Designed miniproteins, single chains, continued (2). Designs and how they scored, part 88

Each design is a single chain, and the fold is of that chain. pLDDT is the mean over its residues in the fold that is shown.

## One batch from the design tools (miniprotein)

Design m7031
Fold by ESMFold2-Fast:
Structure m7031 (fold): chain A 110 residues (1-110)
Amino acid sequence: DPQARRERLRQALEEVARAARAGDLEAIRRALDELLREHEEAVRRGDREMEREATRALVDAADIVVTEDPSPEAKQVALDALMRALRVEEDHESILTLIGAILRVIGDML
């Protein structure tokens, strides 16, 4: 199952990139929701390695959104996704990773 999850994370990241380049906020939200579902499942299963992989994918997705879609609305969507991940995160390393990403997105909004 790690290979199947990595493939799902890769597909979701590719969809985030395509949606962000198109400025399609709804498609960005849907792709981020896929990543959030993978993250929530890893947390529920107590699979720390997969939880960290999903957290990294969420951070990469947020960085892609901010880079490809400079709109305030896209940055807010990325911020909301990172905040939702932070609410369910229990791993200290992943919490620090998410906080770092949140601060970077907020910095880009100023």
Scores: mean pLDDT 86

Design m7032
Fold by ESMFold2-Fast:
Structure m7032 (fold): chain A 79 residues (1-79)
Amino acid sequence: SREEILERLLGEPYKEGLEAGLTLDEEEGEKLLEKKVAEYEKLAEEARARGDLGSAELILKQKEAFKKGYEEGVKERKE
């Protein structure tokens, strides 16, 4: 279903962010976060440029999922 696809599309960035937050040091993690945020923002801008507002919105949600995962992973690692 569309819901299952959306769960995978949002869940995968979150898990990737979580793994990065749990496993990388602060310098490596921040560099990866900056790189991933820039990549998502570029992809969202490209989607908007071609008139694909739905894909742009989804990509920005994937960016936020990655960021949330990363923040939670860093928090868990420092407990």
Scores: mean pLDDT 84

Design m7033
Fold by ESMFold2-Fast:
Structure m7033 (fold): chain A 91 residues (1-91)
Amino acid sequence: SIEELVRRAEEALAAGDFEEAREAAEELERLGEEAREKGNLEEAIRAYRAAAEIYRRLAEAGHPDAEELRRKAVEAEIKAGLLELEQAVSS
């Protein structure tokens, strides 16, 4: 499902469909949150990192909300990094 959303976002970005790419990134954030709540830290990390990448690419592509998207990208990266630390200490 993460791979499917990433593929959708890549296709949308290539087509200039910023709204579809943003929706895919938001869905990846939801998957990350759900995986985190279930204790599936590896899946949550992957989902948050994928969302962050799409948000960053949208901002770089000249989206009108570039500043907000950069903030969302940073926030998702922070969430992924914190979960990576959690996984490392529970090894």
Scores: mean pLDDT 84

Design m7034
Fold by ESMFold2-Fast:
Structure m7034 (fold): chain A 59 residues (1-59)
Amino acid sequence: MTMEEDQRKIKELEERARREDAAMVVFDLSTESPLEIGEKAEELLRRHPRVLVYGKNVK
């Protein structure tokens, strides 16, 4: 995806997170390891029953 496409989708997900009372996290898949992503996601799920996750720079 282009940076513009990622920014648009992130904004849409932020609006959804606000409406659905969910946490939102953006992970950069080109720089963050799968282990780091998993740890952060698990921490958020323990605090929030709904988490919207977006991975940018997907190959």
Scores: mean pLDDT 71

Design m7035
Fold by ESMFold2-Fast:
Structure m7035 (fold): chain A 61 residues (1-61)
Amino acid sequence: SEREKRLEHARTALLMEFPQAPQELIDQALRYAEEVLEKNPSLSGAQVAKVALEKLRELLE
């Protein structure tokens, strides 16, 4: 589905930006991005990836 493609794009972005990030934190960031996408279904794949990246940065700090 389109939603699954946007979330997969976000996962790829997280792995490229933070290849050493714990899988648990990657999954937390993606769950957050999925919740944001559910509330705002007009978000592009790039916007979903940005949300996930920002959340992962918070979790890594």
Scores: mean pLDDT 84

Design m7036
Fold by ESMFold2-Fast:
Structure m7036 (fold): chain A 71 residues (1-71)
Amino acid sequence: MEKVEILKLQASKFVSKEVAEAIAREAEEALRAGVPEEVVAKAVQETLREAIKNNLSAQQAEELLRKLIAE
């Protein structure tokens, strides 16, 4: 729980609050589903990088994070 809140706070410095919340929520779901923390962290970093570089919407960030986590 605390990790997700810290992630939202850090992401919101670089992306909109909506995008930061979408990334944090999807990461929390993946962690609850038993995805390894290392895999989730890597997927979050890649998604955040793309969101900053290409101005991804919340929906696009959510889709990318799901794709990176799904194997």
Scores: mean pLDDT 75

Design m7037
Fold by ESMFold2-Fast:
Structure m7037 (fold): chain A 90 residues (1-90)
Amino acid sequence: RDQALLDEAEEAVAPIAAELEAEAEALGAKVKALAAAGKEKEAEIAKLEGYVRLLERVLRALEAAGASPEVLEAVRAEIEKARAALEAAK
């Protein structure tokens, strides 16, 4: 946990940063709309599905940038955790 490692991670995902931001914003709007409509299960499923998709994009960008195996393993573990949560939410 230091600024240099964060700066390196930011540089690695910089080419897709705008795309990730737009996708996260669209996901947030969708989840909020479903929750406001009283569709809490659908909101949770949409949130988890979108989170998995975002993590997969981050993983591909990190792989392309040559990120360390430890960083790649951590992201893959988070994807599996999110997938398990999604399966449990359905």
Scores: mean pLDDT 77

Design m7038
Fold by ESMFold2-Fast:
Structure m7038 (fold): chain A 82 residues (1-82)
Amino acid sequence: MREELERAIERGREEGERYAREVEEAQRETGTGRDVAMDKIAELIYKGATGTPEERAGYEEAVRIVNERMAEAEREQRRREA
């Protein structure tokens, strides 16, 4: 149980980092980072709602990572525009 939770959180972190990278790339290349982030977050929330409690914890971690990277990308855009 404990090991399964740790494994799920680690997988969620890896998935979140992968999605965060896609968000950063989309923002850099086409300015569509927010659209990509919203799509990935919706997918993660759905998976969390339909998964096991351990999987839910992992997907919640992934959502947190994606949200933070999108917020950072938006702050960077505002700094460049200032």
Scores: mean pLDDT 79

Design m7039
Fold by ESMFold2-Fast:
Structure m7039 (fold): chain A 79 residues (1-79)
Amino acid sequence: MASAEAGIKKWGAGKVDAAGAANLAGRLDGVDALKAYEALMSVADENGLVDAEKAAEILRELGGERGAEAILEGARKVS
């Protein structure tokens, strides 16, 4: 479950930070973290945060299924 990775910086209400989400997909799915980060940043708000559902959708398109599930599960627990 990688509890240490779940503690990445801050995930706002229903949002995740682009860098943390990209890094998580890189670790769990072997996705290119830089490519994932660029895709997530294109939809991020002014604070670098992405809606958890949108972040998961982008990661799934890149093959980051495990990262997407971890993000959605984290968002559900803090919602």
Scores: mean pLDDT 72

Design m7040
Fold by ESMFold2-Fast:
Structure m7040 (fold): chain A 110 residues (1-110)
Amino acid sequence: MEKEIEEARRELEEAVKRTEEIAKKALEMSPKEAGEELGKAAEEFRETILRAVERTKTEETAELAIEGARRAAEIAAKLGKERPDIVTAATGAAITFIGAAVEAEILVRK
């Protein structure tokens, strides 16, 4: 159990780091490219959260997923402030991150 939680923590940290890297690259992309990359990053993050939670199904894993999603949503919100022309795409990504955390919490409670 502890090893599974540690692996989930690693996967979630890597997912947050990937989100930061994509957000940094998005600053230099066209609005269309930035929107597409943010959408892809948000979906990949959601898949990572759901896979980790399904594998471990503990409150600790749900808490890690919620914290990771909060950090990813903050990254998206900050990007939207720095690039108002993609604020809609950044907001969409933030909503996807939050939705993934809610879905993960529900899965753990079942």
Scores: mean pLDDT 82

Design m7041
Fold by ESMFold2-Fast:
Structure m7041 (fold): chain A 76 residues (1-76)
Amino acid sequence: TSQSQQAADLLRQAASLTKDPQLRQELLTLADQVLSNPSQSDQLKQSADGLAQEARDRGDDQTADLLDQASSLLSS
């Protein structure tokens, strides 16, 4: 859907901004999953919320904000 594409774009943008290579890989993987499995939006939202918390714990507030935006698009 259009919302899935927007969420994936936000996740890829977050991946480009993060300095953590592990978080970057997790964000890119989640973006691919959002595009390939849009019916699993609730599960993908939980993954995005978890990564947003991880980003905040690392002091990466900009990446966390983009993840929060992506998560909101993945909610019903």
Scores: mean pLDDT 82

Design m7042
Fold by ESMFold2-Fast:
Structure m7042 (fold): chain A 91 residues (1-91)
Amino acid sequence: MEELRRELERALEELRKMALESGAEEYANASDEELLELLREVGERARGSLEKIKEAIAAGKAKLEDYDPELLKELERVVEIQRVLEELEEL
């Protein structure tokens, strides 16, 4: 089970790294428990945003080019980190 521990550590490190890159140093210095709570809230919002974007594109109301590629990349990163944590909670 050391693989799951390493994946969790990488997910938390990636979240801290994103916080530092965005200037949110308070989150970068947060405890692992505080980061998990933040990730749950931010992950839900990120998933909702990505689903709305996909629905708008599928309905022809928007194009992929209308969205900031860096914003899309950040949303996908948050969703992937939350997915890893959810899988760990199910095990």
Scores: mean pLDDT 70

Design m7043
Fold by ESMFold2-Fast:
Structure m7043 (fold): chain A 63 residues (1-63)
Amino acid sequence: MVLSDEEKRELIREALLKSGLPESVVNEENIERMLTLASSARNLEQFEIHVKYGIEQLSKPKG
């Protein structure tokens, strides 16, 4: 079964919550940004890789 856009948003939200980042980063702007990044994914595996990458970028300390 292919994921709907709503299911993709839910997976992104859950991944953000599990990442240990502050709840404040679990907002519509970050979710939509990651959905856009992952929209180029043609399968679930690619989608998961793009989401992981986006979370890693958010967790980087500001220089």
Scores: mean pLDDT 75

Design m7044
Fold by ESMFold2-Fast:
Structure m7044 (fold): chain A 79 residues (1-79)
Amino acid sequence: MHMSMEAEVEEKLKRAIELFKEALEKLAAGADPEEIVKILEEMLRLVYEVLEALYSKEEAERIYKELKETVLKKTKEAL
């Protein structure tokens, strides 16, 4: 069993990829940095849910915190 969990993980990953693509397209178009950050935060939320499904909640939270801090910091430096 647990096929529904795998399907949910795949769907969330596909949505995260779509959001990342949207963020890149908006960045290339010179969109508002605040809009780009908002899209990236939505993407990171989906990534967290995937991490929680694959790892323990404690490890997922640790990985998510490090990833979120790194992504937002690098994005801010690039803008």
Scores: mean pLDDT 76

Design m7045
Fold by ESMFold2-Fast:
Structure m7045 (fold): chain A 105 residues (1-105)
Amino acid sequence: VPVPVTPASPEVLALTREMLRELEEKIREKSTLSEEQLDIVLDAITGAVMTAIELGASVDQAREVALEVIDNLLKQGVISEEEAELIKELVDEGFARLEARLAAL
């Protein structure tokens, strides 16, 4: 059934912001990134994900955007391969929680 892409609801935006806040806390807790690396990584992921969701991207599309941002940061030498792998794992966990919360609405 072709469902028109609905603009992001306030509920989806609020849950996405909460997921990104939790993701920031987990990255700070589990990674050895410097404050400069954290600022670059968190701003890039948060900005890209929120922009995608605001433009009507699905949760899966927003997750793919976050993973692409991490790959680009790795290519730029901002983070190591080990750091990128850890952040991708935390992104996957965060988006799984977001998907479960949205399914409960």
Scores: mean pLDDT 82

Design m7046
Fold by ESMFold2-Fast:
Structure m7046 (fold): chain A 70 residues (1-70)
Amino acid sequence: MKHDLAGLAVREAAELVGIGSLSPSQINLAASRILDQEEIDVESVARALVEAGVSPEKAEEAARRAFERL
């Protein structure tokens, strides 16, 4: 569940910012931040994406899309 959500959130963020615009280190940071959370919701996933360098608006949209695909 967490691994699937982390993968979906990173994929949706990459799609919103442009494929190839997120570095491997940003992808790994976002996934690690999501997986380290005990409670997972749209806000916490969006926060992890922002910490990885995604804009707040794109992070929130990516988090919402990831939850819709679960």
Scores: mean pLDDT 75

Design m7047
Fold by ESMFold2-Fast:
Structure m7047 (fold): chain A 100 residues (1-100)
Amino acid sequence: SLADAIASAIAYLEELRAQLEATPESDTAGIRALAREVIALLQLIIEELERNNAPQEWIDEVRALLAELERAVREGASKAELLALVDRTIALLRRIHEAA
């Protein structure tokens, strides 16, 4: 179900968040790789939302956050900024899961 897919995505994001938090700030390659995994997961979430005819507002919110993450990675955002974006992503998906 859509709810099950979102719940699985939240669990994986929490794992990625923990890995990012444990990664030293000097490991820019490791931080970037984890941020790219979050981006890939958000792309899959958008596809799942579209497949299930989810409300357009949810799709738009996830797309907006994906765009922010892609910009942050391109602009060399700090570990703290990327953690904040991941936290916002988890909060958004939890809200969507509760409404699904």
Scores: mean pLDDT 89

Design m7048
Fold by ESMFold2-Fast:
Parts: sequence; structure tokens; C-alpha cells
Structure m7048 (fold): chain A 93 residues (1-93)
Amino acid sequence: SELLEMARGYGAYVGAMTGESREAGEEEWRKASEQITEMGKKLGLSRADINRALGEMGKARNEQLAAYKKDPEAAAEQGRAEGERAKALYEAL
């Protein structure tokens, strides 16, 4: 599912940003949540499917934040790459 792939990529980016700054991570989470919700509506998905995508985004965020605590440089690079991939998918849909 394109929405789930997008959600996971945005989640990784948010997790990396949260590792750098809690405030930056919170702001990026708000932006990503809005984009996932609007894309889900555009694709005609149910509220349950959109909530599932937001849940996957949260899981990816938590995993990337844990990775950031062990290796900040590598986790930040991975999070940014996943975020760019998610952004490209959002723009293509």
C-alpha cells in the first residue's frame, strides 16, 4: 500500500528529527499526520485505514528514535532518506 509506505517513511523522518529536537519532531509529526490524512481521504480510504497508516507512522517513529539513541548520525541519514522517499511518493499520488 502506497499510503502505508508513505506513512512508514514519514515516521522514520519524524523519529530522526525527534532525536535531534523534541520540538522539531513534534512539528514534523503534525505535518506528516496532516499529509497522511489528506492523502488517505484523496484515495477514498476509510477512517480505520487512515488510522492504521498513522499507527504504522508511529511505529516507524519509535523505531527510528531508538536507532538515533544508539547511532545518531546513521539514524539521521536513514530518516532523511526515508522522508525524501515518502515525500516523492506523496507528490506522485
Scores: mean pLDDT 88

Design m7049
Fold by ESMFold2-Fast:
Structure m7049 (fold): chain A 59 residues (1-59)
Amino acid sequence: IPLSVVQAHVAALLAADPTISIAAILAALKAAYPDKTVSADDVLAALIAVAVAQAKAAL
């Protein structure tokens, strides 16, 4: 799935629950996209992209 879609979903999850675990994010993504292969690497890439976007917004 496109990184932008995963990033948007991860950003929404973090906004709703800032204490959410990586395992919970991965489970939510697998539930939201059952026809797609979602890995821990996809979650990590999305978390990095969200952090970069938030850092840029804070400047």
Scores: mean pLDDT 77

Design m7050
Fold by ESMFold2-Fast:
Structure m7050 (fold): chain A 73 residues (1-73)
Amino acid sequence: SEAEELEKGRERLREILARLAGSPEPEDQRLRLYAEAALRVEELRETEKDEEVLRKKLEELAAEVRARLAALA
């Protein structure tokens, strides 16, 4: 099912985050940020049933991720 596929995806992302925990390398920090963002996107899609609210929260998350990536450059 779609829910089972999403859960498998979330578990893979959590594994990536665990593997990269504590790495000082900029590329590892960037990869962790992408993995965290992907998990937050799936959480928002699961919890926010209002399509307009979801879109706004995804836009806010995208802006946050862009700012955090820029800070790592």
Scores: mean pLDDT 79

Design m7051
Fold by ESMFold2-Fast:
Structure m7051 (fold): chain A 95 residues (1-95)
Amino acid sequence: SLREQIEELLRRARELVEQALASTDPVERRRLVEEAMGLLLEAIDLFSRIASEEQQQRIAELLTRAVNSFLTSGPRETALVLGDVIRELEDILRS
């Protein structure tokens, strides 16, 4: 189902974020964060197809937070933000 695809993408993105936070190599951390961001964007695109108006507003705010961090913050700070965004998206998906 579409929900199962979104859940799997968010799970994979979370695993990459956890790897990024555990990494001591800044080049590897950046690569992992970029890959996690890609999966997160794919999950959000799919989620937009099944989300209610209220959920869409929350998702848009989370997307803005993730994108802003990705463009303006270092890899470690971005990994922390992506982790929070993924957790909040998982909570929205289960509600």
Scores: mean pLDDT 90

Design m7052
Fold by ESMFold2-Fast:
Structure m7052 (fold): chain A 85 residues (1-85)
Amino acid sequence: STMQQAQQELLDLFEQAVKNNQSLDEVVQQVRELARKYGLSLEETVQVVSSLLMKLVMTGDLSDPNVRKIIQLLLQVLDRLQEEL
């Protein structure tokens, strides 16, 4: 589905963001560009980010510091997006 494709590209985006030490503002901008690419509303974007966060918390290796950094960045992006709802 389109939402599953968006979720996969979002994961790739967050993995690259952590690897490259990107700022929160840069990551939020990239998430908005991804949302535009898939024609997602703000509400749908929040749903995709929340779904990815849940998946990583449930299935990710929380002993891996990079996984924890991705989760933390997802939480920060989700907080920023929810402020606009």
Scores: mean pLDDT 86

Design m7053
Fold by ESMFold2-Fast:
Structure m7053 (fold): chain A 74 residues (1-74)
Amino acid sequence: MVQQMIDDLKQTVDDFESDEAVRKTLHDILDSLLPLPQPEAAERAVKIMSTLSKELNNPNSTPEEIIEKLKETR
């Protein structure tokens, strides 16, 4: 379940972000969820998904701000 969420989020990042360094940073943050205990990993994945969805649809959000918010959720 968490793996599917992470794969979907990686695809969303790739669709919205063309900067390879930003994509790699966001993918690394998502991959950091995999070794966590199942309830914690799933809860963090949901929070990251919610944050990413809101920030990618916000024209005032910079890639740097998105990365910082996701790091805080990690």
Scores: mean pLDDT 68

Design m7054
Fold by ESMFold2-Fast:
Structure m7054 (fold): chain A 68 residues (1-68)
Amino acid sequence: GSSTVKIVSSDGEELEVVLKDGLTVSSIAALLEVNGFNVEVDEVSNTIRTDAPIADIKKVLETWEIPY
């Protein structure tokens, strides 16, 4: 089965992304950081916490065609 990562926004909303096609927790965290967001990664729980609102996170994922 595919692993998933949970992305937590600054407004307390959550997205779940399936880790497929070479996506990793680290690669998604790096993508968010390159877009100017502060991120905290918990690899034990596969969770990325960010200081970005959900709308900005969604825009980044949609721009890179990453389904959530």
Scores: mean pLDDT 84

Design m7055
Fold by ESMFold2-Fast:
Structure m7055 (fold): chain A 74 residues (1-74)
Amino acid sequence: SAAELAQLVAEGERHLALGKKYFDEGNLELAEEHFEKAVEHYERAAALDPRTQPNLDIARLQLEKVKEAKKKAE
């Protein structure tokens, strides 16, 4: 439904914003958790509406960036 799609997009945006906040604070573990949640919500959104694929691609890119940052911190 349109309401379900809107909720998934809103949750994806919320988690993407939280991931960016924690990344800026240097909390890479919390940043990764929130980017993973953003990907989860956007994968469900893209399954309902393929037009949301760019949102999913952005979330996946942010998740890869935090994983690389974690490797460099080790």
Scores: mean pLDDT 89

Design m7056
Fold by ESMFold2-Fast:
Structure m7056 (fold): chain A 65 residues (1-65)
Amino acid sequence: EELQKRIEELEKRRAFVAELNAVYDKLVSEGKEDEAGVKIAELNRANADVFKLQRDGGLAGARAL
């Protein structure tokens, strides 16, 4: 129940990170280094948020596995 909601939220956040990765990869491939640098910062923040969610639900999630 609470575990399920946290897993779903984590999956949503992972999808967002994947979206940011796609944008970053496109910017790099287009040679837009300045914009890619900004996206790296956004990616780092998004990854930190995912890590926090995993940490908060990780003990419960690991037990569910």
Scores: mean pLDDT 73

Design m7057
Fold by ESMFold2-Fast:
Structure m7057 (fold): chain A 101 residues (1-101)
Amino acid sequence: MLYRLSDALRKIAELLGRHEEVLSLGEIQEIINQLIDRILNDASRLVSKEIPPSLNEANTALLLTSKLPIAKELGITEETVTVGELLQRLNDLFDRTAVPV
């Protein structure tokens, strides 16, 4: 199944060097996962300077929204967001704005 991306999803994809207007569900999920991995590996975006001991615990890591280029596109108005909440908002944006083609 292929999906046409909204302007917000296209801007997020462009941050990862993806310029397609239409992507599969698997490609969209890969983009979301790559974005989260990039954010988690950028210590400058973490409020806590302690690296989570496991990927599962990374979902509770706090990020500064001012350091996240995507915060505006996700409607994040808080000064901090957890990685888990960021992932949830990315999935919600896909569900709301990607249309099957």
Scores: mean pLDDT 66

Design m7058
Fold by ESMFold2-Fast:
Structure m7058 (fold): chain A 134 residues (1-134)
Amino acid sequence: SVKEIVEKLVEKVKPYLNDFQYKTVKRLAEELVNSEDPLAAARDVAARGFLYAQLGELFNDKELVKTAIVLYVIAAVVLGHLGQRKEALLFLEEAIRYAKKYAPEFGKKVIDIAVELYPELRPLVEEAERLVAS
């Protein structure tokens, strides 16, 4: 189930997050997987990713950008599972773009974990990587 994929993603990413990032990501992921409207909830998680990315750039804070990367990847997994391929691709592009600029090793690790848990994400990741490289 997508709930198990998201929960495992959060736990596998935990060693690469500080305690505050982990608590934030876990809370938002739990709200998402327990939502009555998973499509709207996934879009909300992506919107929070956007907020963290903007704050990270404004304050030159890589830890806020790392939180944004995880939230974008979680949103992309759920949207991809729900058949929202175009939106999943958009949020993977944002995750990869921020990863390349601020935290490339971290971004690669988060995406690799997501693809391991949800292999159907791989074609979208490859497409997003090509788009960001252009």
Scores: mean pLDDT 92

Design m7059
Fold by ESMFold2-Fast:
Structure m7059 (fold): chain A 64 residues (1-64)
Amino acid sequence: MEEREKEVLERMEQIVKDAEAGKISYDEAIKEILKLGDELTSPEAVARAIGLILRVIGLKLEKE
């Protein structure tokens, strides 16, 4: 995995943490992660990003 993709994944993880902390909405978190996902090309990075998106969606559904 490239260093740039690792940085993008770390940023995605921070967005998830910010949503969990109530700093941003779950909808905004999903939107930002999807935008960052366009920078990912390796199967490993894409799979991890999908996992993070599913986690945010799960948290939103649990609250609703």
Scores: mean pLDDT 78

Design m7060
Fold by ESMFold2-Fast:
Structure m7060 (fold): chain A 83 residues (1-83)
Amino acid sequence: SLIENLLNALDNGDVDAAVKYIYELIKKYGEKFDPELIEALEKAGEDAEKLLKEAIQKGIDEGLTPAEILLRLPEWIKELLKK
């Protein structure tokens, strides 16, 4: 399962794999996966992948669970974009 692969990547601190699986989930499910995350990534444009990696790394460094990281990604990407 793509979601299981994503949760495993986040649990293992594999940021590059987590980014890959997030984009694959968006491709397969679109807004049914996470509409707020899609909006945040679209607003980030060319910086989307960079800001997504920074947000994921922040969650890992803070010792958050995979589910907590995923819930915070849209807000953190929007905050990083405002710089």
Scores: mean pLDDT 87

Design m7061
Fold by ESMFold2-Fast:
Structure m7061 (fold): chain A 96 residues (1-96)
Amino acid sequence: KIEEFLNSLDGDSRALLALVLTVLSLAEGPLSIQELYEATHLPNSPISLEEFEEELNELIELAKSFGLTLIERDEKGRYSITDEGRELLEYLGTLP
């Protein structure tokens, strides 16, 4: 299911997912959407915070459709990586 999910993504979506999972894996706790955006995008990015949130949430729901829970949101709307997300990140590190 991990390979099927990854094969459903284009290169840009896979790169975004890898970057977000990496940032969350290095974080000492749950991150807000603003903190994730600032950690993954350059100042004056053409992609807005709202566009990033939409794209990230679409990736999270797409992963769930493959039976993968990679990222969770708490009741305050903060994001954290799951054990399954860490496993997928390790798998991504083995790809050429």
Scores: mean pLDDT 79

Design m7062
Fold by ESMFold2-Fast:
Structure m7062 (fold): chain A 80 residues (1-80)
Amino acid sequence: LTPEEKELAEAEIELGSIYFNTVVHAIMARKAGDLEKAERYEELADWIGEVIDRLPDMSVEERRAALEEVKKRYEEFKAE
């Protein structure tokens, strides 16, 4: 792997992990009957998926900013 390919792969793995956790939260909320919370987590997951799809087209700086934004939004959302 080139350094660029490795950095992209690492970003995809980290964002993929956050995506998976977001989907799990949506499923748990839906099973608990909290449909509003489930829908909000599903919307967050959709947005994270869109970010993941755009990663290969981003610069290193853009990927770092995107990762930080996703992590921040995910933590803020869990705090609600």
Scores: mean pLDDT 85

Design m7063
Fold by ESMFold2-Fast:
Structure m7063 (fold): chain A 69 residues (1-69)
Amino acid sequence: MTPLEKAALELARRIQEWLDAGKVPTEEEVDKLLDELMEKYGITDPAERERLRAFARQLHAWARDQAAA
């Protein structure tokens, strides 16, 4: 499993943990987590960083939709 895949999996897990706790993370909380995961897994490639940010935005949108239903 690549560092990018590990970061994406942990991101999804952390967002799910927030939802299980009855909380939808804010955009600022998601951005802070994203920065933490990029540093933790050593993601320095601009293309990989952009891919992880895009994935985070999709997960955050999904989480908001789940809480709004």
Scores: mean pLDDT 82

Design m7064
Fold by ESMFold2-Fast:
Structure m7064 (fold): chain A 89 residues (1-89)
Amino acid sequence: MLSSPLLRELLEEEVELSLELMAAEIARRQGDTEAAKAHLEEAIEEAREAVEAARRAQAAGELSEEEAERLIRSAQQTIELAQKELAEL
């Protein structure tokens, strides 16, 4: 029942990432390019923090190598997609 602080940090980064991506999509649909850009930039930052949190959890033995690689790959894919979306704004 006690969660690892590193796994909790990772979960918090994942939640914040989802909220920023949702806010970016809403802003984009409303034609608010400046707000969409700001939320996408924040999503990229949160995804980078998730990568670092996953690496720290792996180093601490709280994630397996496979689990950490899966989470890092997901976060890196999100960074790539958000960067492409920023370039189209």
Scores: mean pLDDT 82

Design m7065
Fold by ESMFold2-Fast:
Structure m7065 (fold): chain A 89 residues (1-89)
Amino acid sequence: MEAVEKAKEADEAIKEGREILKADPANPESQKKAEELRKLALEKEKEAIELLAKETGRSPEEVRQRLMEIELSEGIELSEAAEKLLEEH
């Protein structure tokens, strides 16, 4: 559960960053805010991966690889991929 919450926080940061850049892509302040949100998303993704590794008994690298496979193959976001990974465990 906590892993999925962290994944949702990562997804929200990515969405917020995209909307900021979409509104004014040439604005340096918007670019800086988007970069801060990207860093937040990476940190939340790392936390989600560590929690999923603990819950599933897999290594963090195996979790990261499987999440990426699910996201890319099914076109879903990190939080949905995390839920699916927990279901297949």
Scores: mean pLDDT 83

